# Ledger of designs, part 75: designed miniproteins, single chains, continued (3)

Each design is a single chain, and the fold is of that chain. pLDDT is the mean over its residues in the fold that is shown.

## One batch from the design tools (miniprotein)

Design m10601
Fold by ESMFold2-Fast:
Structure m10601 (fold): chain A 60 residues (1-60)
Amino acid sequence: SLEELEKQLAKTQVIRDMLDIALDVDVALGSPQDVIDALEAHRKEVEEEVRRLQKEVEAA
């Protein structure tokens, strides 16, 4: 349903925002490069999912 798609989009956007904050914090603290790389990879995957869900909501 549209409601389920909107809920999933909202959840995925929150995860994206949390990953952005985590990246900013880890970079500022000088965290290991492998940690930063892993967060950046996850953020990219989540951003692609946001785009997919936005398109599905627009089509509904």
Scores: mean pLDDT 85

Design m10602
Fold by ESMFold2-Fast:
Structure m10602 (fold): chain A 71 residues (1-71)
Amino acid sequence: MSEEDFKAVREAVALVRQMGDLLRSQGPTPATIAQARQLAAQAKAILAGTPDAARLIAELDAAFQELIAAG
């Protein structure tokens, strides 16, 4: 995996953490779900160019579903 791929994964992980922190601190409301969905979309766009995109995107989608279901 290239240095650019590692950088992309780190940026995507930071967005996923922001998404998780938002939903855990404020709870799943229509507004926070919309913001979390935008963060998830940004992370997916970054990950789409990486060699492991399909697995990482699937894990992100699973985590997002768990966070909104837990509220």
Scores: mean pLDDT 79

Design m10603
Fold by ESMFold2-Fast:
Structure m10603 (fold): chain A 72 residues (1-72)
Amino acid sequence: STTIKRTLELLKSDKSLDELKQSVKNAFEAFVIGYIENLVLLGMSLSDAKKLAISRLEKNPFLVIADPLKKT
């Protein structure tokens, strides 16, 4: 979908976390960027957090939404 494609393009960019937050256009992007922010807060580098989010979105776009930060 257009939303998932745009989100992947944002994550593959050299944008900082603050720039990613400012680039949010919809709720899906907000959830994904919030997920990345939480990974960074837990000690991940921004680069590693972006790679993990990209991998999850490419395999199953709903993994981040369905179970964001142990919502279950």
Scores: mean pLDDT 75

Design m10604
Fold by ESMFold2-Fast:
Structure m10604 (fold): chain A 63 residues (1-63)
Amino acid sequence: MMREFVEKMKERMLESRKKAGYSDEEAEKIVKEQLKLIGESLLSLPNEELQEYGKILLELAES
């Protein structure tokens, strides 16, 4: 499912940042900022499926 895919992407991004030496708090901040930027970019595209991904990304960036 689209939401499950995005949630797994967030988890992978967090693990990647933590393995790179970032603290849990810093990794969370970086990943939330990345999800927000990607989500905003997808919402600007003229494609309904990508816009739906963008909405989910923005929701997860705020959670």
Scores: mean pLDDT 80

Design m10605
Fold by ESMFold2-Fast:
Structure m10605 (fold): chain A 87 residues (1-87)
Amino acid sequence: MTEEQIEEVVKALKELESIPGVKVEVEGNKFTITVSGNKEELEKALKILEELSKIPGVKVTREGNIFTIELDLNEEQLEKLLKLLSE
């Protein structure tokens, strides 16, 4: 992934975390998004997840109300992404 793509992913993940009823969990390059809200919260999350899926190197899979985001990142790129998420 490019630096601009990493920044776009960070922005989208922060937007997801800001939605009431959305839980974001991180394990390495894998993010688990659980949507436990009303229809409006689910629709907002789906829109952000659709935009994320358009970024090269981002894989989004769905199982009910649980979404898994897998990022094609090397170790250095992952460290940069996690740092940006904490800022």
Scores: mean pLDDT 81

Design m10606
Fold by ESMFold2-Fast:
Structure m10606 (fold): chain A 76 residues (1-76)
Amino acid sequence: MEAEERERKYAIETLKVYEKQGLLPKELVDFILKNPEKAVELIKEARRKMRENGKSFVDALKEIAEKYYKEEKEKG
C-alpha cells in the first residue's frame, strides 16, 4: 500500500469524523475535500503544530482548517 494513499484516506476520514461530531462545520469540510491533497497537508500541519505549541490535535486542526477556509474565501 502506498503511504501517500493511506495518509489521504486517513485525512479524509478524520475530517468527516470531526464534521459528524460537530467539531468542524460541514461547509468547511466539504470545501477542503474538493482537494483531498490539501486535507493531507492540513493533517500534517496540525500534527506539527500540536508538537510545537503543545495544543491538542483537534484544536490545532480546527485552527489550521478555519484559517485555510477563511483565506480561500477572501480570495473569492
Scores: mean pLDDT 77

Design m10607
Fold by ESMFold2-Fast:
Structure m10607 (fold): chain A 115 residues (1-115)
Amino acid sequence: SELQKLVWELAETFSEMLEELSRLVEEGAAPEEVVRVIEEYQAKIEEILEKIKSLLSPEVQKEVDELMERYREEVARMIEAIRAGDWDAARAHLERARAIMGEILTLLRREIAAR
């Protein structure tokens, strides 16, 4: 289904971001380069999510929106921590963002199974 394809694309895009961030940190990339990559992946994630939401009921859209607000907050705090050079705080916020994305993917996979 189209929903299955988009959920796969969302999961893959998030996974690619994590791999790219790991490489940049290992290579000692400048904070602003890391932030640029995070922002580029967030734009892709938001585009995929808007397409996904168009396929969902209003009730499920609301649940996704509530999780995305929490996700965006963690990503914003991660970016602030990176700019401050606080890599421990950045990692903590990334792990919380990852957990929230996991909740979103679980919710979306449940919707696929119900159809």
Scores: mean pLDDT 91

Design m10608
Fold by ESMFold2-Fast:
Structure m10608 (fold): chain A 67 residues (1-67)
Amino acid sequence: ALKVFNDFIEAVQARDQDAAVRALGKVKSLAYAISLLYLIDPSQKGLTFESVEEVKVHLRLALLKLP
């Protein structure tokens, strides 16, 4: 699953929204999705989420905050 993280980060750094969305589509583990969110938006640390879909919403919003 580390490759999915690297693909997501690379797409975000390249400002390729379509590639970032495709990388998120490969995330099926809740724990892994939460780990991605905490790395992109550390302010979410300490919160719990019930579904991968919930975390993906926060990840998409975080794309708007990255430089």
Scores: mean pLDDT 67

Design m10609
Fold by ESMFold2-Fast:
Structure m10609 (fold): chain A 77 residues (1-77)
Amino acid sequence: SAGEQNTAKRELILELIERALEAEELAKKDPSYREHYLKLQRALGEGAELAAEGYEGALKGQEMADRAIKETEEAIK
């Protein structure tokens, strides 16, 4: 339903914002991976902005977030 889609969108936006703040803190703590964490922060922030635009934006925002998280995990492995 439209209400379910709106709730899921809001939850995604909040999750992406929280993860972006975490990435910012990690960038401050670890200079060796700062560039990767800052890139992750930007992608998560952009994902949240896209999700705010609507359902299609939420799908794209989730995809961007998932890709950025995976790239960061692989880089710091």
Scores: mean pLDDT 82

Design m10610
Fold by ESMFold2-Fast:
Structure m10610 (fold): chain A 80 residues (1-80)
Amino acid sequence: MAAEAAERARRIAEGTTAKYASMDEAKKAEALAEMRASAEASEDPELKELGLEAVRAIEAGDAEAAAEAAARAAELAVKK
């Protein structure tokens, strides 16, 4: 169900944002590059944009924005 996928993605994004905030600067740079590469690998332009938005929110430490973008991407991925 799309709503269930969205809630799961939201929780993962919140956890990822918290984990990222606790990293040292070198690990943050590596994690950020890996997350961006993953988002950029998306073949769907809308999913790519939402993935990059989630990465920007994680970088900014905005857990709410990261959760929102991730939930939106999960809903679109399920509904197609």
Scores: mean pLDDT 80

Design m10611
Fold by ESMFold2-Fast:
Structure m10611 (fold): chain A 74 residues (1-74)
Amino acid sequence: QDVQLMLEGFRRSAEELGRRGGEEVKRLAERTVQEMEKTAQEYLKQGDEQKGLEEGNKIGSEGLGEVLKRVQEA
């Protein structure tokens, strides 16, 4: 559930960024969330929930952080 809560939080952030930045920003943010989901799910399959959370958060923070900078500096 912790991984799912993390993914839900980043999905909301991606949705807000897409709403503000339009289709290109939405696409980039959604791609970041999809990469997080894939990575987190692979670690969950291996029973490593902590690694899934850590790697997922890293991907989300770096990816959405870049998208956010583009929107805020516009």
Scores: mean pLDDT 78

Design m10612
Fold by ESMFold2-Fast:
Structure m10612 (fold): chain A 64 residues (1-64)
Amino acid sequence: MEEEKIREFAEKAVKEGLSAEEVEERAKKLGLDVKKVVQAWTAIQLREIGEEIDKELEERKKLE
């Protein structure tokens, strides 16, 4: 259950575009494990960045 709350918060933080500092502050206020929240938030962001790069690369290849 705690892991579910951490994941949900990390997903919401990425969607809202929160900074690392804001994520840490909110996680601490909610009593969540800050390290686990930051780790989940970072993992989600890295995945989204990879998907954006792939999409832009595909769009550029469409014009070639």
Scores: mean pLDDT 75

Design m10613
Fold by ESMFold2-Fast:
Structure m10613 (fold): chain A 65 residues (1-65)
Amino acid sequence: SMVSRRLRGIGILEDLALKGLATFEEVDGKIKVHITIRDEEERRLAEEAARDFELAGKPKPTIFE
């Protein structure tokens, strides 16, 4: 469901941020996600999570609070 997708996306981004593979930047009131992943499969999953996060209009993940 849409709710499950949103929660899963946050968890993925939080895990990536803990590994130092994702950073968040606030630009003009919008959150942008920067991902540094060399593996194409992991990058695809991270991009999907970033898209879901941006569509959800969520603030920074819990790791940044």
Scores: mean pLDDT 61

Design m10614
Fold by ESMFold2-Fast:
Structure m10614 (fold): chain A 107 residues (1-107)
Amino acid sequence: SELEKVAEELLKLLDDVLERVRAGTWTPEQMREAAKRLSELLFKLIDLGEKYNLPKELIDEVRKAVEEIITLLQKAVDDNTPPDVERLEELFERVKKALEKLIEYAK
């Protein structure tokens, strides 16, 4: 489904960000591109939520967590300082759990 495809792309992007930050191989350019792509995928998820009447509380949970991730990545670019790994991991887990519930709901 389109929902599963968007969820897979979101989770894969977050996994890549976390791996690069943990490995110390991140760059400001990669973080800028990731933030942009996260925004695009989030807007697509919100549109799908409206189109298919998905649970608003789950869409809001993904939106809030992804928006905070974007803010952390933007701060890392601005400060040229690695993002908070522990906070990123917490936010990624929140996104993953909410997306899993959305996919289950859509079945």
Scores: mean pLDDT 87

Design m10615
Fold by ESMFold2-Fast:
Structure m10615 (fold): chain A 55 residues (1-55)
Amino acid sequence: MSTLTWLDDSFAKVTGDEPLKLTLPSGKVVTLKPGETFFVPEGATITGNYKEVRV
């Protein structure tokens, strides 16, 4: 299981041992690896086995 940590309203960091998938509003899918920080635009969805945390 991974952890998705929201740094602010638009940026999040993945930690843990499992990759997550980010589906953009355009329908494009991006694989998010543990240790990466990424931008999450409005209307995007995140799928995978994760726990969500906010600072």
Scores: mean pLDDT 80

Design m10616
Fold by ESMFold2-Fast:
Structure m10616 (fold): chain A 90 residues (1-90)
Amino acid sequence: MEAIRRAIEELREFLEENRETLSEESISLLELAIKILEKAAKAETVLELEEHLALVAALRGIAKLMGDEETAEQLDRAVRALEEAIAAMR
């Protein structure tokens, strides 16, 4: 779960540092990802983590379709943190 908490902190820091340069759509994707990760940090089962991973991966896909590579990279890091948490529970 530490990997998820670190990912939340990293996303919050990125959002705060880049809020003036990010589109409203990218800000919304990052804020939604943070909320999903906060729920994932409270997950008790691998299945719950896998569901949250699928949602964050979808947000990463949307960021890539928007051409926002920086937001997509931050969301990819969040996906990797969820993968790490799932691996640690297996």
Scores: mean pLDDT 86

Design m10617
Fold by ESMFold2-Fast:
Order: structure tokens, then sequence, then C-alpha cells
Structure m10617 (fold): chain A 81 residues (1-81)
């Protein structure tokens, strides 16, 4: 099983900005006020996670540990309790 290193909740606007910073697309079909950020060790683990968990009931943006590290200050500043 792919291991999730960290789970963070961001406001949608902050998650959209994060997606732009890392050149990823946030699904526009979801209307939640918040987005769950899931941190994985690498992109291969994200691929495996998505293949296993194709059904989602929440807005999720999967990112790598390197992407998290690069954007740590932005993520922590915008993290919801």
Amino acid sequence: MVKILKKVTLPREAAEELAKKINKVLPSSFKSDTVTILVFPNEDDIYLYLAENFESKEDVLPITEEEYKKNKEFIEKNELP
C-alpha cells in the first residue's frame, strides 16, 4: 500500500494557488470550500494511489514530499485547523 506522509486541509483559493505553483490541475468540478492536500514520497506513489482510489468524495490535491518542502511556508501559513 502507498503510504501518505501528511494530510493538510487548505482553503480552496490557497489550494488553487498551490496547484499553480507546482504545475498541477485542481479539479474544477468540485465545489467544496476546502481541499485536502495529501503528501506522498514521490510521483510514482501518487500514481499508485490514484489507480487504487479512483473514487473520491472530497476535493483532493496529491503532491510529492519535494513539492511540499518547496512550498512548506505557504502551506503552513494557509493550513486550516
Scores: mean pLDDT 74

Design m10618
Fold by ESMFold2-Fast:
Structure m10618 (fold): chain A 91 residues (1-91)
Amino acid sequence: SAEEKKKLRKEAVITASSATTLYLLGRLYLKLNAPQSEIDKVIKQLRKVIEELRRLLAQIKSQFPDDTAFIKNLEDEIKSLEEELKELEKE
């Protein structure tokens, strides 16, 4: 339904925003030479949020495959977040 589509899109946007916030926090912790345990916690949380975002993408693809522009944008965002996670793990 239109309401279900709107709800899933909203959940995806909020989840993506949470992932971006965690990435920025991870970068800040690295810049401040925070303890490795604090950095590891942020990396673990970011990984979980990206996994949730992948699950939401799978639901949107299954239920609303015609929402091609949103799907592509979300796929591109997940790819960017995965590269960002890899950057944090490297340092």
Scores: mean pLDDT 89

Design m10619
Fold by ESMFold2-Fast:
Structure m10619 (fold): chain A 100 residues (1-100)
Amino acid sequence: MSPEELELEVMKAMIRMAISIAKLMIEKGKYDEAIEFLKNFGELAAKLAATMSPESRAEVAATFKEEGERLIEHAREAGAPEEKIEELQKVIDAAVEAIS
């Protein structure tokens, strides 16, 4: 694995871990904490991705989008209020745009 491939895989793993943490917060009804956590993580991910190639940034953005869509579905299944789902979606969309 090249250093660039390793960096990409580490970024994807970090995103999956962050989404898993947010999922646990949502399962506990901690919607505001999950939203704040993902906003902060999204800002960090965008800063880290800014040093990567355009191709790697596109893959990081795609991973965040895919994992974020799964989180939104999980939040709906967990009975999260619609306003919290909308806030969560905006945070995910902002992170994907900033990474791209």
Scores: mean pLDDT 88

Design m10620
Fold by ESMFold2-Fast:
Structure m10620 (fold): chain A 59 residues (1-59)
Amino acid sequence: SAISEGIRNGVALAEQALRAGDAQGAAALGGSAKKSAEFVGDTETAERAQKVVDEALAA
């Protein structure tokens, strides 16, 4: 669905920010995407978003 695609795109943007060295942006984008994924019950995408947040906070 468009909503699920938007959430997955949010995770992809967070992953891109992390690769670019923007840890603050990655944590913010990843946190937002995780919350949205949890709201729609997409556990796999929420887990991907959490990994981005964890890596961003470890940087």
Scores: mean pLDDT 84

Design m10621
Fold by ESMFold2-Fast:
Structure m10621 (fold): chain A 57 residues (1-57)
Amino acid sequence: LSPEETAAIRDVEGRGREVLRAARSGRFSTTEELQKAVPVGRNGKRVATGALELARR
């Protein structure tokens, strides 16, 4: 992995908890809304989808 790719992975991992917190707030019903509220790097759609699924449990 390049230094840039490694940095992006760490950023996404760090923000995963913040995305999950936002999803659990109940204010976002779609992946697109959550992505706009808590931007995540290259894996944003996957992270947002997973967070919404976890929040519904």
Scores: mean pLDDT 65

Design m10622
Fold by ESMFold2-Fast:
Structure m10622 (fold): chain A 81 residues (1-81)
Amino acid sequence: MVLTTAMSVYNDVALAEEIAKALAETEIKEPVVALILDQGSTDKSVDIVVKALKEKGAEVIVVKSEEEFKKKAEEVRKRIA
């Protein structure tokens, strides 16, 4: 089974660090595809989340626009359905 997750990230290093800590403490047994919408972050928040997800073995897809997010979400949905 493939688990999918989607999240939006915008200039919140504190939230990104909390997500990274939660992921480090969580056991993930299934393959994960993570779709991240970066709404123009200029800090390291996206990098922190991406690194944490990759360290858990997730495939990470980062998109920069809502239209790209919709396109990638449809591609992932069709791939796993």
Scores: mean pLDDT 70

Design m10623
Fold by ESMFold2-Fast:
Structure m10623 (fold): chain A 147 residues (1-147)
Amino acid sequence: MAAAEAARKAQIQQQAQQAIQTIQQFNDEVSEILDRAIGGLRLGAERNPAERAAFEAAAAQIEATKAQLQAQTQQAIQLLQQGAQDPSKFEQYRQQAMDLLQAGTDQAIATLTAAGELVPSAAGMFRAAAQEIQSVTDKALAEIQAL
């Protein structure tokens, strides 16, 4: 009995560590996509003085959403660390971590869509960034679900 329980605990700890690494990679990839969008907006504000205030407002909204996504990613990591300590609830904490990543993605896509309404000249860039964020999320969720 004790050896089988120790083996199950070690397996769940390995799954939690893999899921945490996938969530860290997701956060880095999505952060780079959002930074490229912010950089594009700043260059847009310099080139289009008449729309500068709209570009700056869109950049500030994406920066705020990036900070919220980073906080949600840290909460998802903490849930997986708790699941590694309580093997009986690991699946519950894994699902809650996935739900936080999805909610952060939906919020990032909604913010990029709203930024595209504020800056119609940049709307193509925001649609591309939203599709790239969705693809990164779908990959990360599939990898976490396969553990």
Scores: mean pLDDT 97

Design m10624
Fold by ESMFold2-Fast:
Structure m10624 (fold): chain A 70 residues (1-70)
Amino acid sequence: SFEEIVKKAEERVRERIRKLPKDASVNEITKVMNEVLDEVVKENPDLSDEQVSVIQRAIARAAAEERRRR
């Protein structure tokens, strides 16, 4: 389901950010976000542009939340 794809994308970005050093730069966090989005899109080629946009926003939100918890 689309909801499951979104949840897995959020979990994947959180896990990768947690593994970064505490002093990781904004550029390193952005790179992780872009890598996760690219992977999810490649794994799910039938996603609409609107669905990709939703996933991108979910990834950004999850990344911001993990950054604030550091």
Scores: mean pLDDT 84

Design m10625
Fold by ESMFold2-Fast:
Structure m10625 (fold): chain A 56 residues (1-56)
Amino acid sequence: MTAEEIIAEGRGGARTTAAMLLAAGGSPEGAVKAAQANEAGDGERATEWGRQAVAA
């Protein structure tokens, strides 16, 4: 599953977004930042953080 797919599926749910990014091998710091941005409704920033989390 790509970072983009994870962010889309986890929209509005910080816990779901973080859990899915961690399951994809993402960094804990990146997963938390992506989850916070996604919960705030900032899908663009959430996607950027999600990509960084998984790519690292």
Scores: mean pLDDT 76

Design m10626
Fold by ESMFold2-Fast:
Structure m10626 (fold): chain A 85 residues (1-85)
Amino acid sequence: ELDPERVAEVKERGAEARAAGLSAVLYEDEEGHFYGTGDPAKDLVVSVEAKNVLTNEGKLIKELSLPAGSTAAQVEEAVAEALAK
């Protein structure tokens, strides 16, 4: 279901985020696919970034906070709701 290349990139970003003290990172590609990583023992800080070829690649769209132990499905739902009008 998920693109293996995107999953690998998110894993690398997740490792870097952990080194920086972040608990979770969510990454969106140009097609709107979301990938979440994080430490389930800590509150999730979800950074939604889009690669927008025409304006600014990797620009932060939105940042969300979810409680520790949130599932991938709950993260996806929260992101979908946050991006809805």
Scores: mean pLDDT 52

Design m10627
Fold by ESMFold2-Fast:
Structure m10627 (fold): chain A 78 residues (1-78)
Amino acid sequence: SAAEEKEKEELRELILKAMKYLGERDVDGALKTLEEIKKRFPVPEETLQLIEEAKKSKDEKERIRLLTKAVELLMKQL
């Protein structure tokens, strides 16, 4: 349906936005975008665990690695 296509397009736009923030090493921007995705769309448990681990990590490189994996899992839903 047209509504389902709109929802998929909105999810793609948010995923691309999160990827852009991660490319710029803006972890806070990526996390805010992922929180918006969590509020609007169903998110797999594995993706939620990766986001939670990233929030607990003290290492910026590890945080980026975990959030990149989370975004890759979200892309597989499209």
Scores: mean pLDDT 85

Design m10628
Fold by ESMFold2-Fast:
Structure m10628 (fold): chain A 78 residues (1-78)
Amino acid sequence: SMSQMQVIRQLRAALQAQGVDTFTLAQVVSVVNSMDADQSVRDTVVRWVQDFFRDAQVDTATVDQLVSYLNQRYVSSL
């Protein structure tokens, strides 16, 4: 099964492939939930995505901003 790190890497690739500069919380959550990963792994990454948008107090974010936060969150979870 995919790890949280693998989900974050796949999320980066999927968002970059869409060819748009910024994404909403709902768009990012939809992409994570479409992934072929265990629900517990998807739920963990979704929670981190929700934490990012709440803590940053933004309606949209770039792939780089989001992935940087998620990578830091993953390392902090180890």
Scores: mean pLDDT 87

Design m10629
Fold by ESMFold2-Fast:
Structure m10629 (fold): chain A 97 residues (1-97)
Amino acid sequence: MEEEKIKKYLEAAEEAKKAAEEGVGLEEGGKKLVEDGLKGEAVKIAKEDKKLEAGEIVVEGHRNASASDEVQLELAEKLLELAKEEEKERMLKEIEE
């Protein structure tokens, strides 16, 4: 695994999360979805290291949060789904330990 790329992606993901909290035009519920989604996406990217490019696109999308609320919500939903899958995997791993 490339620790340098993973570290850079995680830092960018946190930065995008903060930008979404400030710049997103969604209601508070939408901001929370984006935040949770970004966390899961970062874990997903770090795990595989294959999706770094996709992760960068997601981060860039949040930086350009001038898009309509519908587009931002759709992105948040997709990221949230990924985050939920990773959270479930993590919980199963802890229980099995």
Scores: mean pLDDT 46

Design m10630
Fold by ESMFold2-Fast:
Structure m10630 (fold): chain A 70 residues (1-70)
Amino acid sequence: SILDIEKQYIIEALQLVGDSVDKIVAARRQAKADNVSQSELDKKIQEIVDENKKKQAALKADYDTKLAAA
């Protein structure tokens, strides 16, 4: 059903957000341990954010395709 497609999209979108949060937390901890500069940490966080945006866009495209076929 359309509701099942929507529910699955929401679950997968939330999983992508959770994964990105975990990666940012890990990056911050590692930067502190390695005495990494703020600029290097900011760059690493930006890479995580950019990757998440790409994954979110791909997930949305897949969702739109499934919704159109329903």
Scores: mean pLDDT 87

Design m10631
Fold by ESMFold2-Fast:
Structure m10631 (fold): chain A 66 residues (1-66)
Amino acid sequence: VGKTLTLRVLSAGAILYEDGSTPKVGTVLTGTVLKVLPDGTLIVRLDETGKLALVDPSLVEVLEEK
């Protein structure tokens, strides 16, 4: 919680945006972790849009963590 992550999408199902869309495989994005759910899913505020996304940490590559 409170960490800033830079992530690469490894699977089309890795990230679900607030509008219900998903990024393409290979997309790199940065966001701040607001919450970790009991199943390990991350709630992240994206730097690009300022909106929330659900992130499956098993389907992304973490490039940077701060």
Scores: mean pLDDT 77

Design m10632
Fold by ESMFold2-Fast:
Structure m10632 (fold): chain A 67 residues (1-67)
Amino acid sequence: AAEEVEERLLRGEPLSQEELAELLGVSVTTIRLQELGNKLAEEAKEQGSRAVADEKAAELAALRAAA
């Protein structure tokens, strides 16, 4: 369950994408898209540009639609 993932992360235990997928009951692709989304959001924040943020959001939305 999601609570188990949180507990392991709080303990500083590394979790693979496959382990996260098993614990959350989702596909590895879903985990990868979530991680990519977080990375794109952080990159947009670093650039401090709304245009970059909008572009990254559109890219993520396209990837989610394809999955």
Scores: mean pLDDT 68

Design m10633
Fold by ESMFold2-Fast:
Structure m10633 (fold): chain A 88 residues (1-88)
Amino acid sequence: STATLTVTITLPDSLKDAVSLTVSVHLIDGSKLTLAQRVTVPADSDTVTVTFPGLPEGSTYHVSVVATMPDGTHRIVSDRTVTVPSGG
Protein backbone atom coordinates (compact mmCIF):
# COMPACT_ATOMS: atom_id res chain seq x y z
CA SER A 1 0.00 0.00 0.00
CA THR A 2 1.02 3.64 -0.43
CA ALA A 3 0.40 6.77 1.62
CA THR A 4 0.68 10.53 1.15
CA LEU A 5 3.22 12.50 3.20
CA THR A 6 2.22 16.14 3.82
CA VAL A 7 5.01 18.47 4.92
CA THR A 8 3.95 21.78 6.48
CA ILE A 9 6.77 24.29 6.87
CA THR A 10 6.59 27.43 9.01
CA LEU A 11 9.52 29.75 8.36
CA PRO A 12 11.15 31.56 11.32
CA ASP A 13 11.37 35.36 11.07
CA SER A 14 15.07 35.08 10.09
CA LEU A 15 14.06 33.12 6.96
CA LYS A 16 10.75 34.79 6.07
CA ASP A 17 12.38 36.61 3.11
CA ALA A 18 13.17 33.26 1.42
CA VAL A 19 12.20 33.23 -2.27
CA SER A 20 11.80 29.43 -2.53
CA LEU A 21 11.97 26.22 -0.51
CA THR A 22 13.38 22.90 -1.65
CA VAL A 23 11.75 20.01 0.20
CA SER A 24 13.49 16.63 -0.15
CA VAL A 25 12.28 13.23 1.04
CA HIS A 26 14.88 10.45 1.22
CA LEU A 27 13.97 6.83 2.01
CA ILE A 28 16.10 5.48 4.89
CA ASP A 29 16.61 1.91 3.70
CA GLY A 30 20.07 2.13 2.12
CA SER A 31 18.68 3.23 -1.25
CA LYS A 32 19.41 6.60 -2.85
CA LEU A 33 15.79 7.27 -3.79
CA THR A 34 15.11 10.96 -3.17
CA LEU A 35 11.99 12.92 -4.07
CA ALA A 36 12.27 16.70 -4.19
CA GLN A 37 9.94 19.62 -4.84
CA ARG A 38 10.71 23.33 -5.21
CA VAL A 39 7.99 25.75 -4.14
CA THR A 40 7.84 29.53 -4.16
CA VAL A 41 7.27 31.19 -0.77
CA PRO A 42 4.14 33.41 -0.89
CA ALA A 43 5.00 37.07 -0.28
CA ASP A 44 2.62 37.48 2.68
CA SER A 45 2.90 34.00 4.21
CA ASP A 46 5.57 32.13 6.19
CA THR A 47 3.75 28.79 5.91
CA VAL A 48 4.13 26.41 2.96
CA THR A 49 2.60 22.93 2.48
CA VAL A 50 4.14 20.31 0.16
CA THR A 51 2.62 16.89 -0.57
CA PHE A 52 4.41 13.67 -1.60
CA PRO A 53 1.94 10.99 -2.75
CA GLY A 54 2.59 7.30 -3.41
CA LEU A 55 5.11 6.61 -0.64
CA PRO A 56 5.36 3.04 0.76
CA GLU A 57 3.51 2.73 4.08
CA GLY A 58 5.55 1.87 7.18
CA SER A 59 8.79 3.29 5.73
CA THR A 60 11.05 5.88 7.37
CA TYR A 61 12.15 9.01 5.49
CA HIS A 62 14.62 11.81 6.04
CA VAL A 63 12.86 15.10 5.27
CA SER A 64 15.09 18.09 4.52
CA VAL A 65 13.96 21.66 3.88
CA VAL A 66 16.36 24.22 2.40
CA ALA A 67 15.50 27.88 1.83
CA THR A 68 16.91 29.97 -1.02
CA MET A 69 17.37 33.57 0.08
CA PRO A 70 17.15 36.70 -2.15
CA ASP A 71 20.96 36.98 -2.15
CA GLY A 72 21.24 33.45 -3.58
CA THR A 73 22.43 31.79 -0.36
CA HIS A 74 20.95 28.54 0.93
CA ARG A 75 19.88 27.97 4.53
CA ILE A 76 18.71 24.79 6.24
CA VAL A 77 15.19 25.21 7.64
CA SER A 78 14.61 21.67 8.89
CA ASP A 79 16.13 18.17 8.88
CA ARG A 80 13.86 15.50 10.38
CA THR A 81 13.17 11.77 10.29
CA VAL A 82 9.53 10.80 9.69
CA THR A 83 7.82 7.39 9.52
CA VAL A 84 4.87 7.07 7.16
CA PRO A 85 2.12 5.22 9.06
CA SER A 86 0.87 1.83 7.90
CA GLY A 87 -2.81 0.96 7.45
CA GLY A 88 -4.31 4.48 7.68
Scores: mean pLDDT 77

Design m10634
Fold by ESMFold2-Fast:
Structure m10634 (fold): chain A 83 residues (1-83)
Amino acid sequence: SAEEQEALLAALEKFEAEVAALKAVLDTLSPEELRQAVAHVRGLVAQFIARMRALLPPDLAEREIARLRALTDEFIAAAEAAM
């Protein structure tokens, strides 16, 4: 539904902002906090991918999934390098 699509896009925008904020403070996190942050981001990415495939047209879903994966893979690589 349009309401579910709007809720998804709002949640995605909030998630991207949270990932950016977390990336900005990577140097302040312990190795355990970095591992927990990576696990949390991986879990939320899986949930967003499932929601995007369920709610968005296929071509838009695959473009948004590719963008989300690129952004979060960059975060995960930076976090793993900081461990």
Scores: mean pLDDT 86

Design m10635
Fold by ESMFold2-Fast:
Structure m10635 (fold): chain A 94 residues (1-94)
Amino acid sequence: SSFLEEFYKKVKPLLSPEEAEQLRKLVEDLDNTDDFEERASLFEKIMELMKEAERKLDPADQQKLRDIMEEFSDYFIEQLYAMRKAEIAAEKAG
């Protein structure tokens, strides 16, 4: 999705090359799955990777990463809620 692409671009300068490659794979996996449980698991992995990356940053970059992650968390919660509502509606429709 365009949001995930922009998220990756915003975060990449704050990461080591190894962390950026790990995030790229997780974001790609997240963009390629429609499974609610798998998306939740991938989100948790992204959050843990970002927490570890934050520990290595200076205070200004830590704040920038936290701001980006707050936007990502809000997006993800809205996406999961929308997906779950769609599944319930589809199940009720037959």
Scores: mean pLDDT 81

Design m10636
Fold by ESMFold2-Fast:
Structure m10636 (fold): chain A 74 residues (1-74)
Amino acid sequence: MREVLEELRARARADPRLSEEVRLLLETFLHESETASPEDARRAADRLLALIRERHPEAVPFVEELVGELERAL
């Protein structure tokens, strides 16, 4: 789990296509996922994706990929 979270965090930081707000939202989500139950992490992921679809639709494919990798690791 920790290795997956660190890899996802590194990819979010390195992607120049992501805005500061998207990176902050991803960092917060990944940090909270470290101690969350699988059910709570999935609910947080759904909320994150809804916010990204509303505010940053261009980032949706990237965020969906990262969230999907995390959910597979849960």
Scores: mean pLDDT 75

